# Designs tried in a protein design run: designed miniproteins, single chains. Part 80

Each design is a single chain, and the fold is of that chain. pLDDT is the mean over its residues in the fold that is shown.

## One batch from the design tools (miniprotein)

Design m2787
Fold by ESMFold2-Fast:
Structure m2787 (fold): chain A 61 residues (1-61)
Amino acid sequence: DAEVRRAEEELRAALERIRAARSVEERQAHGPEVNRAARRLMELRGLSPVELGELVRELLA
């Protein structure tokens, strides 16, 4: 599904922004974007919090 792929790309991009942040304040500023993307992906795929955590680890690998 194109929407699922887009949500995964949004989550990956948001995680990269947090990873590139040089300060705690910058990371906190990007937190809402990560949470929004993660929740959207959970809703689209029916993922549990555990399954989402596994996917996030895979995206960061």
Scores: mean pLDDT 76

Design m2788
Fold by ESMFold2-Fast:
Structure m2788 (fold): chain A 59 residues (1-59)
Amino acid sequence: MRRMTLRLSFDSKTGTLSLQVLDEDDNVLESRSFKGDSPEGEDEISLELQRLADLVRRG
């Protein structure tokens, strides 16, 4: 059975949220970054965090 690890990091200095999905061998399958240094970027980060929280809660 395959394990996947979701790695989230937030840099408060730059306002950047980084998301990585890793497989069981720690290979990066997906990498995304969101800039939160603007009102639009902050809203996008908030929505993404809510989406991820919903996925974790459901699965």
Scores: mean pLDDT 68

Design m2789
Fold by ESMFold2-Fast:
Structure m2789 (fold): chain A 81 residues (1-81)
Amino acid sequence: GAAPGTATVTGPAGADPEAVARAAMLAGAAAAGITVVSYGTATGASGKALAIGRGADGGTAGGTATPDGSEGHGAGGSPAA
């Protein structure tokens, strides 16, 4: 089971890591009750992807994905972030 405000997403083999990170971020936001109104993605030098979302309610959400896009982890944060 996932903690409240967290989510895990699995991608197909060869999935885009930024797309998986975005999906994980959105799933984590939904689990935390956050409606994402804007987001950005980035890929680091190691191929790891990040997604950061901002909620209408002032909450934030983050997501990460493995370089091969097979797994993503997302979390929604409190409005104080």
Scores: mean pLDDT 73

Design m2790
Fold by ESMFold2-Fast:
Structure m2790 (fold): chain A 71 residues (1-71)
Amino acid sequence: YSQKGGEAYDAGNLEEALKYYDEAGKKGDKFSAINAGEVALKLGNIEKAIEYYRYAAELGQPRAKELAEKL
C-alpha cells in the first residue's frame, strides 16, 4: 500500500497516483504494483497496465497474472 498513491487517486490525480504506486511497487510492494496497473488502465495505457500486472505476478500476486493475460 502507498498512502501517497491512495491520496492522489482519491483526489483524481491519476498520473500522480501512478507515480507513487510505481515507486512502491519497485520496492517490492505487490499490492502497489497491481494498483499501478489499474491506474494505468484508467489512463488508457493498456501496454503499461500489462507490464505492471506481470510485475505484480512476479512478486507473488497470482490474480495479476490472469489480469495481464486477459488484456
Scores: mean pLDDT 79

Design m2791
Fold by ESMFold2-Fast:
Structure m2791 (fold): chain A 80 residues (1-80)
Amino acid sequence: SEREEKLRKVIKAATKLSEKYGDELEISKLAEEAGLSPGTVRKILEEYGLAEIRGNKAVINGIATTSYMMNQIAREIDAE
């Protein structure tokens, strides 16, 4: 679904940026990396419990993002 595709983009962006900048990320940078609006990124992060929102920043929940990444890997294995 379109929602799942947006979620995937946010998780990939968060994972990539967390490797470089740590768990506290600017929402604007997440939006640029994901190719989404900052408002859409905020909604996804809040709806799926992926981060704690602090003003213009998101503190990424590594457990939640890892769980979603593992689910994506499992789906790719099932597609073989």
Scores: mean pLDDT 76

Design m2792
Fold by ESMFold2-Fast:
Structure m2792 (fold): chain A 120 residues (1-120)
Amino acid sequence: SAEDIIEEFKKLVEENTQKIVEEAKKDPRKAMEVLRELFEKLLSYIDKIVEEIKKATPEEKQRIIQKANEALDYAISLLNKVKEEIEKIVKDPEVRKEMLEALDSFIDYLNELKEKLEKL
């Protein structure tokens, strides 16, 4: 169901944002790899959510969009916490910049996605 996909999305964000912060303390370049893998997995879940919205009845569509936007807000909140931790933990300015730019780009994408979903 759409709700099951959204719950798996939330769980994936929670588990992997914690892993990224812990890895960043030990190996920032490995943390960047985990971050990129997370984004690819999240994009796959987003595609599944969009397909569920497209197939839904008008009444179900509004409910799914609401739940999806709540999950996107939660993901954005967790990614912003990762940004704060990266700024404190990662001492290499080039790796830090790369990680923060990747996080900012993905957060911007999720914010734009929220508006696009409401127009479906």
Scores: mean pLDDT 88

Design m2793
Fold by ESMFold2-Fast:
Structure m2793 (fold): chain A 80 residues (1-80)
Amino acid sequence: SMEEIRIESLAVAVRVILTNRLKLSPELVDKIVAVFKEIALKELPQSVEEFWKKMLEAMKLAKAPESDIKKLEEIIKELK
């Protein structure tokens, strides 16, 4: 479906950000991406701001280290 294609495209963007900007391990990235897909399937992000918010939610639900969660929060702050 078109929603599935959108979710997969957003998941690729999440993977790139977590890998290249946050430099997270592949194992942690896979876990966060899986959670992000579940969040996006329930409610597709409708804006760039909502995309970043759902990525942050996915990191928290995946129980990423607090230091990595804080790094993403700082990136989100700088986008304002």
Scores: mean pLDDT 87

Design m2794
Fold by ESMFold2-Fast:
Structure m2794 (fold): chain A 62 residues (1-62)
Amino acid sequence: GAPTGAEAVEAARALAAGEGAKGAGWDGTTVGSAAHDQFGLRVDVRRTGTTSLDSGATVPSA
């Protein structure tokens, strides 16, 4: 999980940039698989919030 929203947003931006679109370095159970599809700035931004909430919420909360 991303400890800060700013860092998470930067990570999502890098992933969206192309180098990491396929490789989410986040807590990769839900987001690791979802990041390839739901991936991007959108999933990472909410996932930094969902990391503490997504204990059982999955992608919809990300």
Scores: mean pLDDT 43

Design m2795
Fold by ESMFold2-Fast:
Structure m2795 (fold): chain A 78 residues (1-78)
Amino acid sequence: SATAEAARKHIEELAKKGEDDFRVAAGGLASVLGLLTGNFEEAKKRADEISKLSIEEGITAMRKLVDEAAREVEARRA
């Protein structure tokens, strides 16, 4: 989906910008995951947990969550 694509682009940009932008992007991820899954509370909780990780761990976790959310959306459509 376009939403999952936008999330992946933001994650790649974070890998280049460093620590200060990481927390801002974790907040953006909460919005994207909420839109993909329809569960904004869980999405916010996951984004907050990720924002406390190292940049490398956080980027890996964010990619995995976006992939999982996109898969859930496709399952609902199928």
Scores: mean pLDDT 66

Design m2796
Fold by ESMFold2-Fast:
Structure m2796 (fold): chain A 61 residues (1-61)
Amino acid sequence: TAAEAAREGGRRAEAAGATGAGSGSAWPMQVKDGGGRALAPPADADAETAIEHAAAEGERA
């Protein structure tokens, strides 16, 4: 559904940029490695961080 797709997309985008390493924009020099830190840890780790962020946003929103 549209609402669920938007929520999932938002969580993934947030996790991808803030999974703990901030590879998306915190350290552009690091991502020059060739994708080693383009998205911090592997995709699986992003899911864990996404859930944590979603919970925090749920409290505020």
Scores: mean pLDDT 49

Design m2797
Fold by ESMFold2-Fast:
Structure m2797 (fold): chain A 78 residues (1-78)
Amino acid sequence: MEELLEKQRKALEEAFEKVIEYFKLSKEIQELVEKYLNTEDPKERSKILKEIIELMEKEGIDTNEFSKKLVEELLAQE
């Protein structure tokens, strides 16, 4: 992630867009994902990621299923 931030951001953005559509994620989660993708500070990124996970759990989304789908979409870009 460190050496190719722009390429990594695009890959993550496309993967998240597909996952957002698959799980029908709320606009609030979508806004946090966008903030996460535009954040380069590891501490801030960790905080945003925690907020995303907490919101997903509140909306009844299985975080394990979400992680699996995200990995599948990232691998599909190869």
Scores: mean pLDDT 74

Design m2798
Fold by ESMFold2-Fast:
Structure m2798 (fold): chain A 95 residues (1-95)
Amino acid sequence: MKTVYITGEVELHPDDPPELREIVERMERMKKEKGLNIEKVSDSVYRYDVEQEKKLTEEDFRKLAEWAGLSEEQIERYLENLEYKVEKITAETLK
């Protein structure tokens, strides 16, 4: 399993898999309900309020996904897509 770090802002593009969008939206709702600082800036942009020195570990993500009602299979699929999404955003920002 891959180590995932979630910091800052994540943008969903029209070309993203529908499954990823649904999972992210469910996670955003559950994180907000559980007292985590999350802001939906627009229909395609989500911002995470995290401590500068703190990154979500894979274990932390699993706990959040469990609270969101995701299965182990859905969590694995989300982690693979999230890693791709983070790399894409970083590449676009650096260009």
Scores: mean pLDDT 49

Design m2799
Fold by ESMFold2-Fast:
Structure m2799 (fold): chain A 83 residues (1-83)
Amino acid sequence: AARAAAAETLERAEEIVRRGKEEGREEEGIRRALALLAERAAELGDELSAAAYRAAAESDDLVAANLAAVAAQRPLAEARYAA
């Protein structure tokens, strides 16, 4: 259940980013995707990931770089929630 919820959330986040790129609003899409990931991580009890996603979404740094870092952790997050 937790792994399925994490996978669904990641798919929704990827869809938000894809749509943002198509509309020429990539940064806005990335921020929205990170906010969604933060909400779901908190709901699943993963407060460390939730805090990291919130910090990335609120950052004035390169949001694309922050999303890349989050994407690199996707396999680890899915494995954690599969247990």
Scores: mean pLDDT 64

Design m2800
Fold by ESMFold2-Fast:
Structure m2800 (fold): chain A 68 residues (1-68)
Amino acid sequence: MALEQLPVIQRNVQALLSGDSSLAHPEDRKLIKNLIDTYGIPNSEEEAQDLVNTNNPELLKKLRERLE
């Protein structure tokens, strides 16, 4: 389920990391937080695959801090 939304989440993560305010909409933030609680938000398809197979705690920690 979380992996199926990775393209949307990756775009939103990239926007947050770049300081883009396009993620001001509360529904987008809610979706991101829900996925971070489940799998975390990857920066790329390769990282998404790695998160499914071998969790990356440093990446997840950084992404969670960005979403606070």
Scores: mean pLDDT 50

Design m2801
Fold by ESMFold2-Fast:
Structure m2801 (fold): chain A 89 residues (1-89)
Amino acid sequence: SEKELLEKASRLADEAARLLGRGDIAGAARKLEEASELLEKVPSAQGSAEGLRAAADVLRRGPNVSEISGASILAVGVSEESRLLAEKL
């Protein structure tokens, strides 16, 4: 269901933020891509899906500190938004 996709994407984005906090850039990129693939199936979450995919691509191409910080902020924001959207369904 859409609710289950949003709940799973929220957890994956939250996990990506935690991995970034621990310096696991490769692990974070993988979790962001997995979250993006789930959100692509949700019509209201297309912007979040595109954002997470772009962030994952940046993290795989040798990110600087600013890009890592931006990916972390985005991951937290998408996690919270996806959880709140799931609660309304």
Scores: mean pLDDT 89

Design m2802
Fold by ESMFold2-Fast:
Structure m2802 (fold): chain A 82 residues (1-82)
Amino acid sequence: SSAREKLVGLLEKAGEHAEEFAEQHGVKDSEKLKEKIEELKEKIRNGDIEGAKEKTIELGRLLGMSEEEAEEDAEELKETLE
């Protein structure tokens, strides 16, 4: 879908700027952030909506979000991809 293609493109740009993104969000391990962004991107590309939700929670937690905040963001992503 158009939404899926736009999200993949956004994640690709985020991955390219992972060090800057990590600094903005207080993440000490930019390589781990880059890896999680890539994993999420592949789940979205493959239409694995449940996998994309799981990876969004992992990414949110890495960015310092609470479990509740990460789950809310993951649910919103799932609704966007459906």
Scores: mean pLDDT 76

Design m2803
Fold by ESMFold2-Fast:
Structure m2803 (fold): chain A 95 residues (1-95)
Amino acid sequence: DEVEKALEELKKDPNNKEAWETLMKYYIENNKPEEAVKLALEILKKDPNNEVAIHMLLSLAKLYPEVVKKTLEEELKKTENEELKKLIEEILKEL
């Protein structure tokens, strides 16, 4: 799976631009911006300080601000993780 390979490469090197571009291109070209946001959120649920996932969300927020805002607002209603809640609130302020 090309997406899975890109994710593993980003986990090894969060500055891997090619892996980042491959992953984003896949989700954008397949009209799945919401799925890309959900993927970043799943990583952040495990580690709210994951720089790769934060970078993914910020890039998606720039390209699809309405999709990111809606998905993040839905997650805020569900999450009991205070660190994740704070991160989401900070990202929503930048939108």
Scores: mean pLDDT 78

Design m2804
Fold by ESMFold2-Fast:
Structure m2804 (fold): chain A 70 residues (1-70)
Amino acid sequence: MDDDIGGARSDYQNTTRVADQLDQQGDTDFSQQIRDQADRAMDISTVDPARGGLQIQRVLNQGQQRLDQI
């Protein structure tokens, strides 16, 4: 966590993949929300890497939980 603050980029890429899978399952509204939230988290990470990192991780977790219920 402390040594790999740049892990937000990996979480962003994983979130994009989860969003793509949600699109394939027909959950396009949630997929779009996840993409928007991920973009905001990355924007935050440019000025506050810790806050942006936490935000993107939360978004990724929400996407994964949604996908697991399908």
Scores: mean pLDDT 78

Design m2805
Fold by ESMFold2-Fast:
Structure m2805 (fold): chain A 84 residues (1-84)
Amino acid sequence: SEEKKKELLEKLLEKGKEFAALPKEEQEALVAEARAGLAEARAAGAAERQLRYGELQVEFLEAVAAGDLEKAKKIAEEIAELAA
């Protein structure tokens, strides 16, 4: 539903703000962990939808770390659509 998508988007943007408040070294470590998890899922033959979700999560964290909040919001909207 549209309400569920909106709720998920708001939660993602809130988590993005929490992530942005972390020291750069911690942000880089979390991005590396997300990339490693995606690589493991890909090697394990995870479903395309799961891989797409992982790719979007990595892109979201990278956009937030880069300070590209407009890109981060667009990615968060796509994650909310996929997860709802």
Scores: mean pLDDT 85

Design m2806
Fold by ESMFold2-Fast:
Structure m2806 (fold): chain A 68 residues (1-68)
Amino acid sequence: SAAEQQARQQASIRALLDYLKRHGAGLSDEQIDAAAEAIRKDIEANLSPEAAAALNAELEATVAELKA
């Protein structure tokens, strides 16, 4: 179903965010920005506006934390 596909996409994107959180400390700001842009594009392409808003907020927080 579409709801199951959305749930799988959300889980996949959350896994990518978790990976970035765990491994991003070793990356340059440029590499962090490139990874964030790739995740942002996946969010825009695959998720509803509601799901996209929540995950984009988490992505922005993750990028800010990694650059601190």
Scores: mean pLDDT 82

Design m2807
Fold by ESMFold2-Fast:
Structure m2807 (fold): chain A 68 residues (1-68)
Amino acid sequence: RSAEVIQRTAEENGVPLSEEEAERLARALRGKSDEQIRRAVRSALDVSNGKVTSFDAFVDLVVEESRR
C-alpha cells in the first residue's frame, strides 16, 4: 500500500510513476510511515523542480529527504 501512496503523491505533483517504480521506492522507504513517505516524495520532487531526470537518482534523493 506504500507504493500507492508514492504513486498518488507523485501524480499529484505532475510526475506520474509506474507501479513498478512506486514499488521500488516503497522498498527503499521500508519502515517509514505514510506521512514520512509523502513528505519525502514531495521534498524530492520540489528539489528536482518537479522533474525526474533519472529514476535511480530520484530514489537516492527521496531516501536522503526521508532522513530529515
Scores: mean pLDDT 75

Design m2808
Fold by ESMFold2-Fast:
Structure m2808 (fold): chain A 64 residues (1-64)
Amino acid sequence: SPEQKELNELLEEAHDLYLKYIDTGNEKDKEKAIELYQKVLDLAKKHGDEATVRLSQRNLSLLS
């Protein structure tokens, strides 16, 4: 579905930024990863994607 494609693309970008932040410590990458995971979390909740909700919550907690 278009919604699943959007979720997958956002999740991939968020994950890439998360890994970049872990490697480099760059705060801008952290901030952008947080924004994208928050967007993924909102969309996953709207679509009832519990696995993606839990994954996004976990990654947000690790970045907070």
Scores: mean pLDDT 85

Design m2809
Fold by ESMFold2-Fast:
Structure m2809 (fold): chain A 78 residues (1-78)
Amino acid sequence: MPPLSPEQQETIKLFRYLVAESSLLFFIDALERGSPVPQAELEATLAYVREIAPEFDPEKRERLERLVEELRELAAKA
């Protein structure tokens, strides 16, 4: 059955976006500073972002994809 109104769905999507963006920025900053980041936690975060990204507007999705790519590049050299 339809669980939520369109307005409620938009609010939840915004919250998920902010959580995803903040998590990616946190790990990017940590890796740039040479701080240890558990590989399992990094992979879990990337998997979560990949799962939720398709539900966002193109602008938000593009920003998340850019952050994911930057994080992946930093993780590959660590």
Scores: mean pLDDT 78

Design m2810
Fold by ESMFold2-Fast:
Structure m2810 (fold): chain A 83 residues (1-83)
Amino acid sequence: TDRVVDGMRRGTRRVTNRMDRVGTMTRDDVMDVFRTVGRRVMDRRTMDRTMGVFRGNLDRFGRDTYTGNDVRMAVNRTMTTVR
């Protein structure tokens, strides 16, 4: 539902706004944040599929650390792809 997309964008926005103040996060930390937010807004099967797409979008940056803007872009690409 639209609620899943909105929930993911809202939940991850809190973290990306904090990143804008504090700095970059590692790939594993970003993946853990996405999984934590996703557990609150989608079922396990949808989560596993969405996590795979999100990982692919992070890998496209060719880096091991990400800015808030990188994470926002990856989240938006992922949620557009799965919904």
Scores: mean pLDDT 80

Design m2811
Fold by ESMFold2-Fast:
Structure m2811 (fold): chain A 76 residues (1-76)
Amino acid sequence: GPSPPDPSMSDSDINYMNSMMSDHTIVTNNYINSFTINGDDNTVNTINSYVSSYGVVYGSHYGNTIVNNINSIISS
């Protein structure tokens, strides 16, 4: 039968969020296509702000939203 949607973040989402918040040098998993975040303090702070804003709101869409926001920051 259909299972109800689980709105909680997975352990992998939490680990990914923690990695981006505390160690931005390497971000690689199923949410991001294996890249390294090398940025000045402004870039790091902006990424951390996005992780804080989006990471705890949704499970299934967490990675896609974070990927889009990180790509936007890196390309700017």
Scores: mean pLDDT 41

Design m2812
Fold by ESMFold2-Fast:
Structure m2812 (fold): chain A 108 residues (1-108)
Amino acid sequence: ETEARVAALEEELRAAIRAGASEREQVELLARILRELGAEEAAELVLRLAERDPSFALVTAALAISVARGEAAAEDAIRALRELAEARGVPEELVRLGEEAIRAAARA
């Protein structure tokens, strides 16, 4: 059941991207995937990030999903997130919120 719902949301995301969905709309779909994976706290944190920086929230959500699925270690995802944030000049406050989202996904 959960895998079927996640697969349906992934297809909705692919269709939305092809249709030109905003980064905010993409983050909302990724947050729904996080909720289906049991990572409710990570979903809430990612949506908070999207209010300030939708582009950074999108990357954070993708990394959080990989961690929630057991495809990536939280520490590796956090390292990747910090490297991207430094390259893009993302404020430390938002980087900390992103790290919190990834750690929350690891607890799911």
Scores: mean pLDDT 87

Design m2813
Fold by ESMFold2-Fast:
Structure m2813 (fold): chain A 71 residues (1-71)
Amino acid sequence: AEEEAEKEITERINEAFGVKGKTFDEAATRAYLKYGEEAIEVANKAIEEVKEKFEKEGLNPKLKKVRLAKS
């Protein structure tokens, strides 16, 4: 469930911003470098939407919010 949720989030971010991350953190970071803070908001919303989708099916993927490199 967790692995499937992380893959779906990664694919959603990659499609939304035209980036090619291998993880949702990488995809969100690549989107952030092109589009700024709005990309992080969209990435966190995608995490929430996928989590809600899995919770509706009786699953809990235990997803965390996106992390960016400090510098």
Scores: mean pLDDT 72

Design m2814
Fold by ESMFold2-Fast:
Structure m2814 (fold): chain A 73 residues (1-73)
Amino acid sequence: KLDELFAKANQASAAGDYETAADILVEIAELEKDNPRVASALYLAASDLYRQAGNTEKADEMEKKAKELREKA
């Protein structure tokens, strides 16, 4: 399941669909919530992709989630 989600995120990013790629990385981060360092890294990656897509609101939200999880790690 995780491998398939990462493959889909990579395909979306390669196609220039940064918002879809970011959405998939958020889904993976939600599944990895018991691994705060991994989830934090995924939220940061999603934040960067949302920023590239021009979705600054979601980018800021993901960055905040990453910071909260990093403090727990």
Scores: mean pLDDT 82

Design m2815
Fold by ESMFold2-Fast:
Structure m2815 (fold): chain A 64 residues (1-64)
Amino acid sequence: MEIIEKTKVPKELAEKFLEELRKGVDPSILARKYGLDYSTVRRIANSIIEAEKELKGEVSFPWA
């Protein structure tokens, strides 16, 4: 798979994604807003889910 360019997101931009995703903003909206592929934003979203699961046990978001 050769999507390295699409998966390479600056940490500062990722932090903004994390904040918006945690607020319940849909990953598809964020993909459009930040000009990234939905698959890239979805990977970031999955990272949030995993982090929240580790801290709180289980987390459910509107977009999860």
Scores: mean pLDDT 64

Design m2816
Fold by ESMFold2-Fast:
Structure m2816 (fold): chain A 65 residues (1-65)
Amino acid sequence: SDVVREAAHNILLAALSFLGGEFLEERDGVTVVAFRTSSASQREQARRLAEAGRASGLIELVFLP
């Protein structure tokens, strides 16, 4: 349902923000989150969280060196 999708999206965004993710843009209903300077551990955790989001089409991750 739309309510469940919105809740899942907000939870993923909050978790990614906690790991150092920054909102970059929203494109065709997909939220793009950028990670600037981040540790290998933070990137791995973010990738695992984003895998669930990408499967549902909610979130795309960008890792910047």
Scores: mean pLDDT 73

Design m2817
Fold by ESMFold2-Fast:
Structure m2817 (fold): chain A 95 residues (1-95)
Amino acid sequence: SLDDKLLELSGKLVDLRLEFLRLISQNAPRSKLKSVVQDIVDVMQQMSELVPSLQPYVDQLQDLLNRLDTLSNSQASSELTRIVNGALDTLYQSL
């Protein structure tokens, strides 16, 4: 079902967010952080095709990806958490 597919994708989103935060805590190279954010963009893009109200979060993630080299680890983790939590809250209200 649509709900089952969204549950699967939201699970991937949560796992990728945790991986990003883990990489931040380990001072991983920016290239690895960008790779994880790109994977998050790809998952959110798939979710937005099913739930169009999620499109603003795809746009925010793409903006974050483009600015990653200019952000501190604290700023990057805060921005990603805000965007992902906002998307999940919007998804919850759409179910």
Scores: mean pLDDT 88

Design m2818
Fold by ESMFold2-Fast:
Structure m2818 (fold): chain A 109 residues (1-109)
Amino acid sequence: RREEIRELRHKLAVERYKTDPSKLAPLPREVVRELVDETIDYLVKQYPEVSPEKVELARRVADWGIELGVHGGVLGEFIRLAITSETVEEARKRIEELAKKHGLPVVEP
């Protein structure tokens, strides 16, 4: 299953560079979730001092974005902001600003 999802991720990425985006099927939710989990795990390994509250924020933003069908690239940026910001408050503000730029609902006030 994990290897099948990895192969599917690679094929979908290659297709995006070759085909008009309007003709591409949306990424399956399962593929997006695997990408998200992998991204969070990778960032936690790169920032081992990250607070549990920031990791929890990253997971919440990921779940929110998956439910709204947010594009994987934008979703990855939200996760990065949650983990790499100095404080939880700074992370929330940056995520909210990025959400507004993409016409998405505000994640947190």
Scores: mean pLDDT 68

Design m2819
Fold by ESMFold2-Fast:
Structure m2819 (fold): chain A 78 residues (1-78)
Amino acid sequence: SMVEEAIELVDRVGSMDPSEFHKRMNELIGKMSLEELEELADYLREREASLDPTSREHIEIGTVAGMVELKIWALKKS
């Protein structure tokens, strides 16, 4: 599933170039349904909350969570 692919990508965030991570996450997010986006947003928020707030992983995951939430908002507003 697209959510499973996104989770696998998140697990590799520490070993991936930040720009490549963002590019691949944006591609996956662009293909997801509203239900998949909501599932991913919940996962990302839980993951972010468990990380050191000064870590690169925390910043990258928080950024992606914001992108997912923005897309959910846009889809629900119409």
Scores: mean pLDDT 84

Design m2820
Fold by ESMFold2-Fast:
Structure m2820 (fold): chain A 100 residues (1-100)
Amino acid sequence: SMLEEQRKKAERQVEGFRELLEDLVAKAKSLAEQERIGQALLQLLRDEVEEMVAEGVDFEVIEEYIREVKREVARLLDPGVAERLAREMERLLEEARRAS
C-alpha cells in the first residue's frame, strides 16, 4: 500500500538521521558543539517534514518520523541539549498536524 511504502521511506530517513547524528556527536568536543549540531539537524528535519507535507504524506507517517528522530536525539545527545531540541520538535509536530 502507499501508506506502507511511505512508512518504509520514513524508516530509512530515520536510519540516515541516526548515522549522521552518531558521526557528528562522536566528533563534538563540547556541549556548545552539540548545541550547534542539534540546531543544524533540527533545520534538516524541518526541511524534510515540509517536503513530506508538500508531497501529501499521511500525517501518521510524519508524526512517527518526528517521534523516532526525537528518540534518537534523546539517546545520542546530552540530556539538556536533547530536552531543548525536543520542545522544538513538538512545535514542528503541531505545525505539521495543522498543515495536514
Scores: mean pLDDT 84

Design m2821
Fold by ESMFold2-Fast:
Structure m2821 (fold): chain A 99 residues (1-99)
Amino acid sequence: SSAFEELLKLIEESIEVLEEMIKAYKEKDVLRMVGLAIRAIGLQIDILEAAKKAGVEELGEKAVKAVNEGVKGILSGDIEKAKEAIKELEEIREELKKL
């Protein structure tokens, strides 16, 4: 229960970080975008640890892949790729809620 709650919170925070990165990209705020990308890397480590503790390592790996693809999308100017990554994270969040 507690481990699932931590993982859900980390996935929700990852969605927020990617949405903020898209906004920073549109505003051409390079420093904010870089800071958010660094935060996203930290979240990937935390997601993997929380997923392992929760016994859902495969969902954790999917979430990390989605975050990484979203960050790469934004840094390359492919905002649609970032939106797809957010949608995948939202789907993982709903799957976790069913467990």
Scores: mean pLDDT 88

Design m2822
Fold by ESMFold2-Fast:
Structure m2822 (fold): chain A 69 residues (1-69)
Amino acid sequence: MSVVVVHAEDRKAAEAAAEAMSKVEGALEAHALGSRPTVAVGFFENEEAARKAAEAASKVPGVTRVDVL
């Protein structure tokens, strides 16, 4: 299992990033969390799914940083 953490300027960007990550094949779950800082966290079956999710999240306006764990 792999985790993607997305840092966003605001909750709207974090929610959009969580939605984009949830559409990736191998996505288990994705959530937008907090308000300051605002983050989205996704859980994925494998590293390949996590990498594809990180790429999709990085294209969302208002996303400032994406980490794959």
Scores: mean pLDDT 80

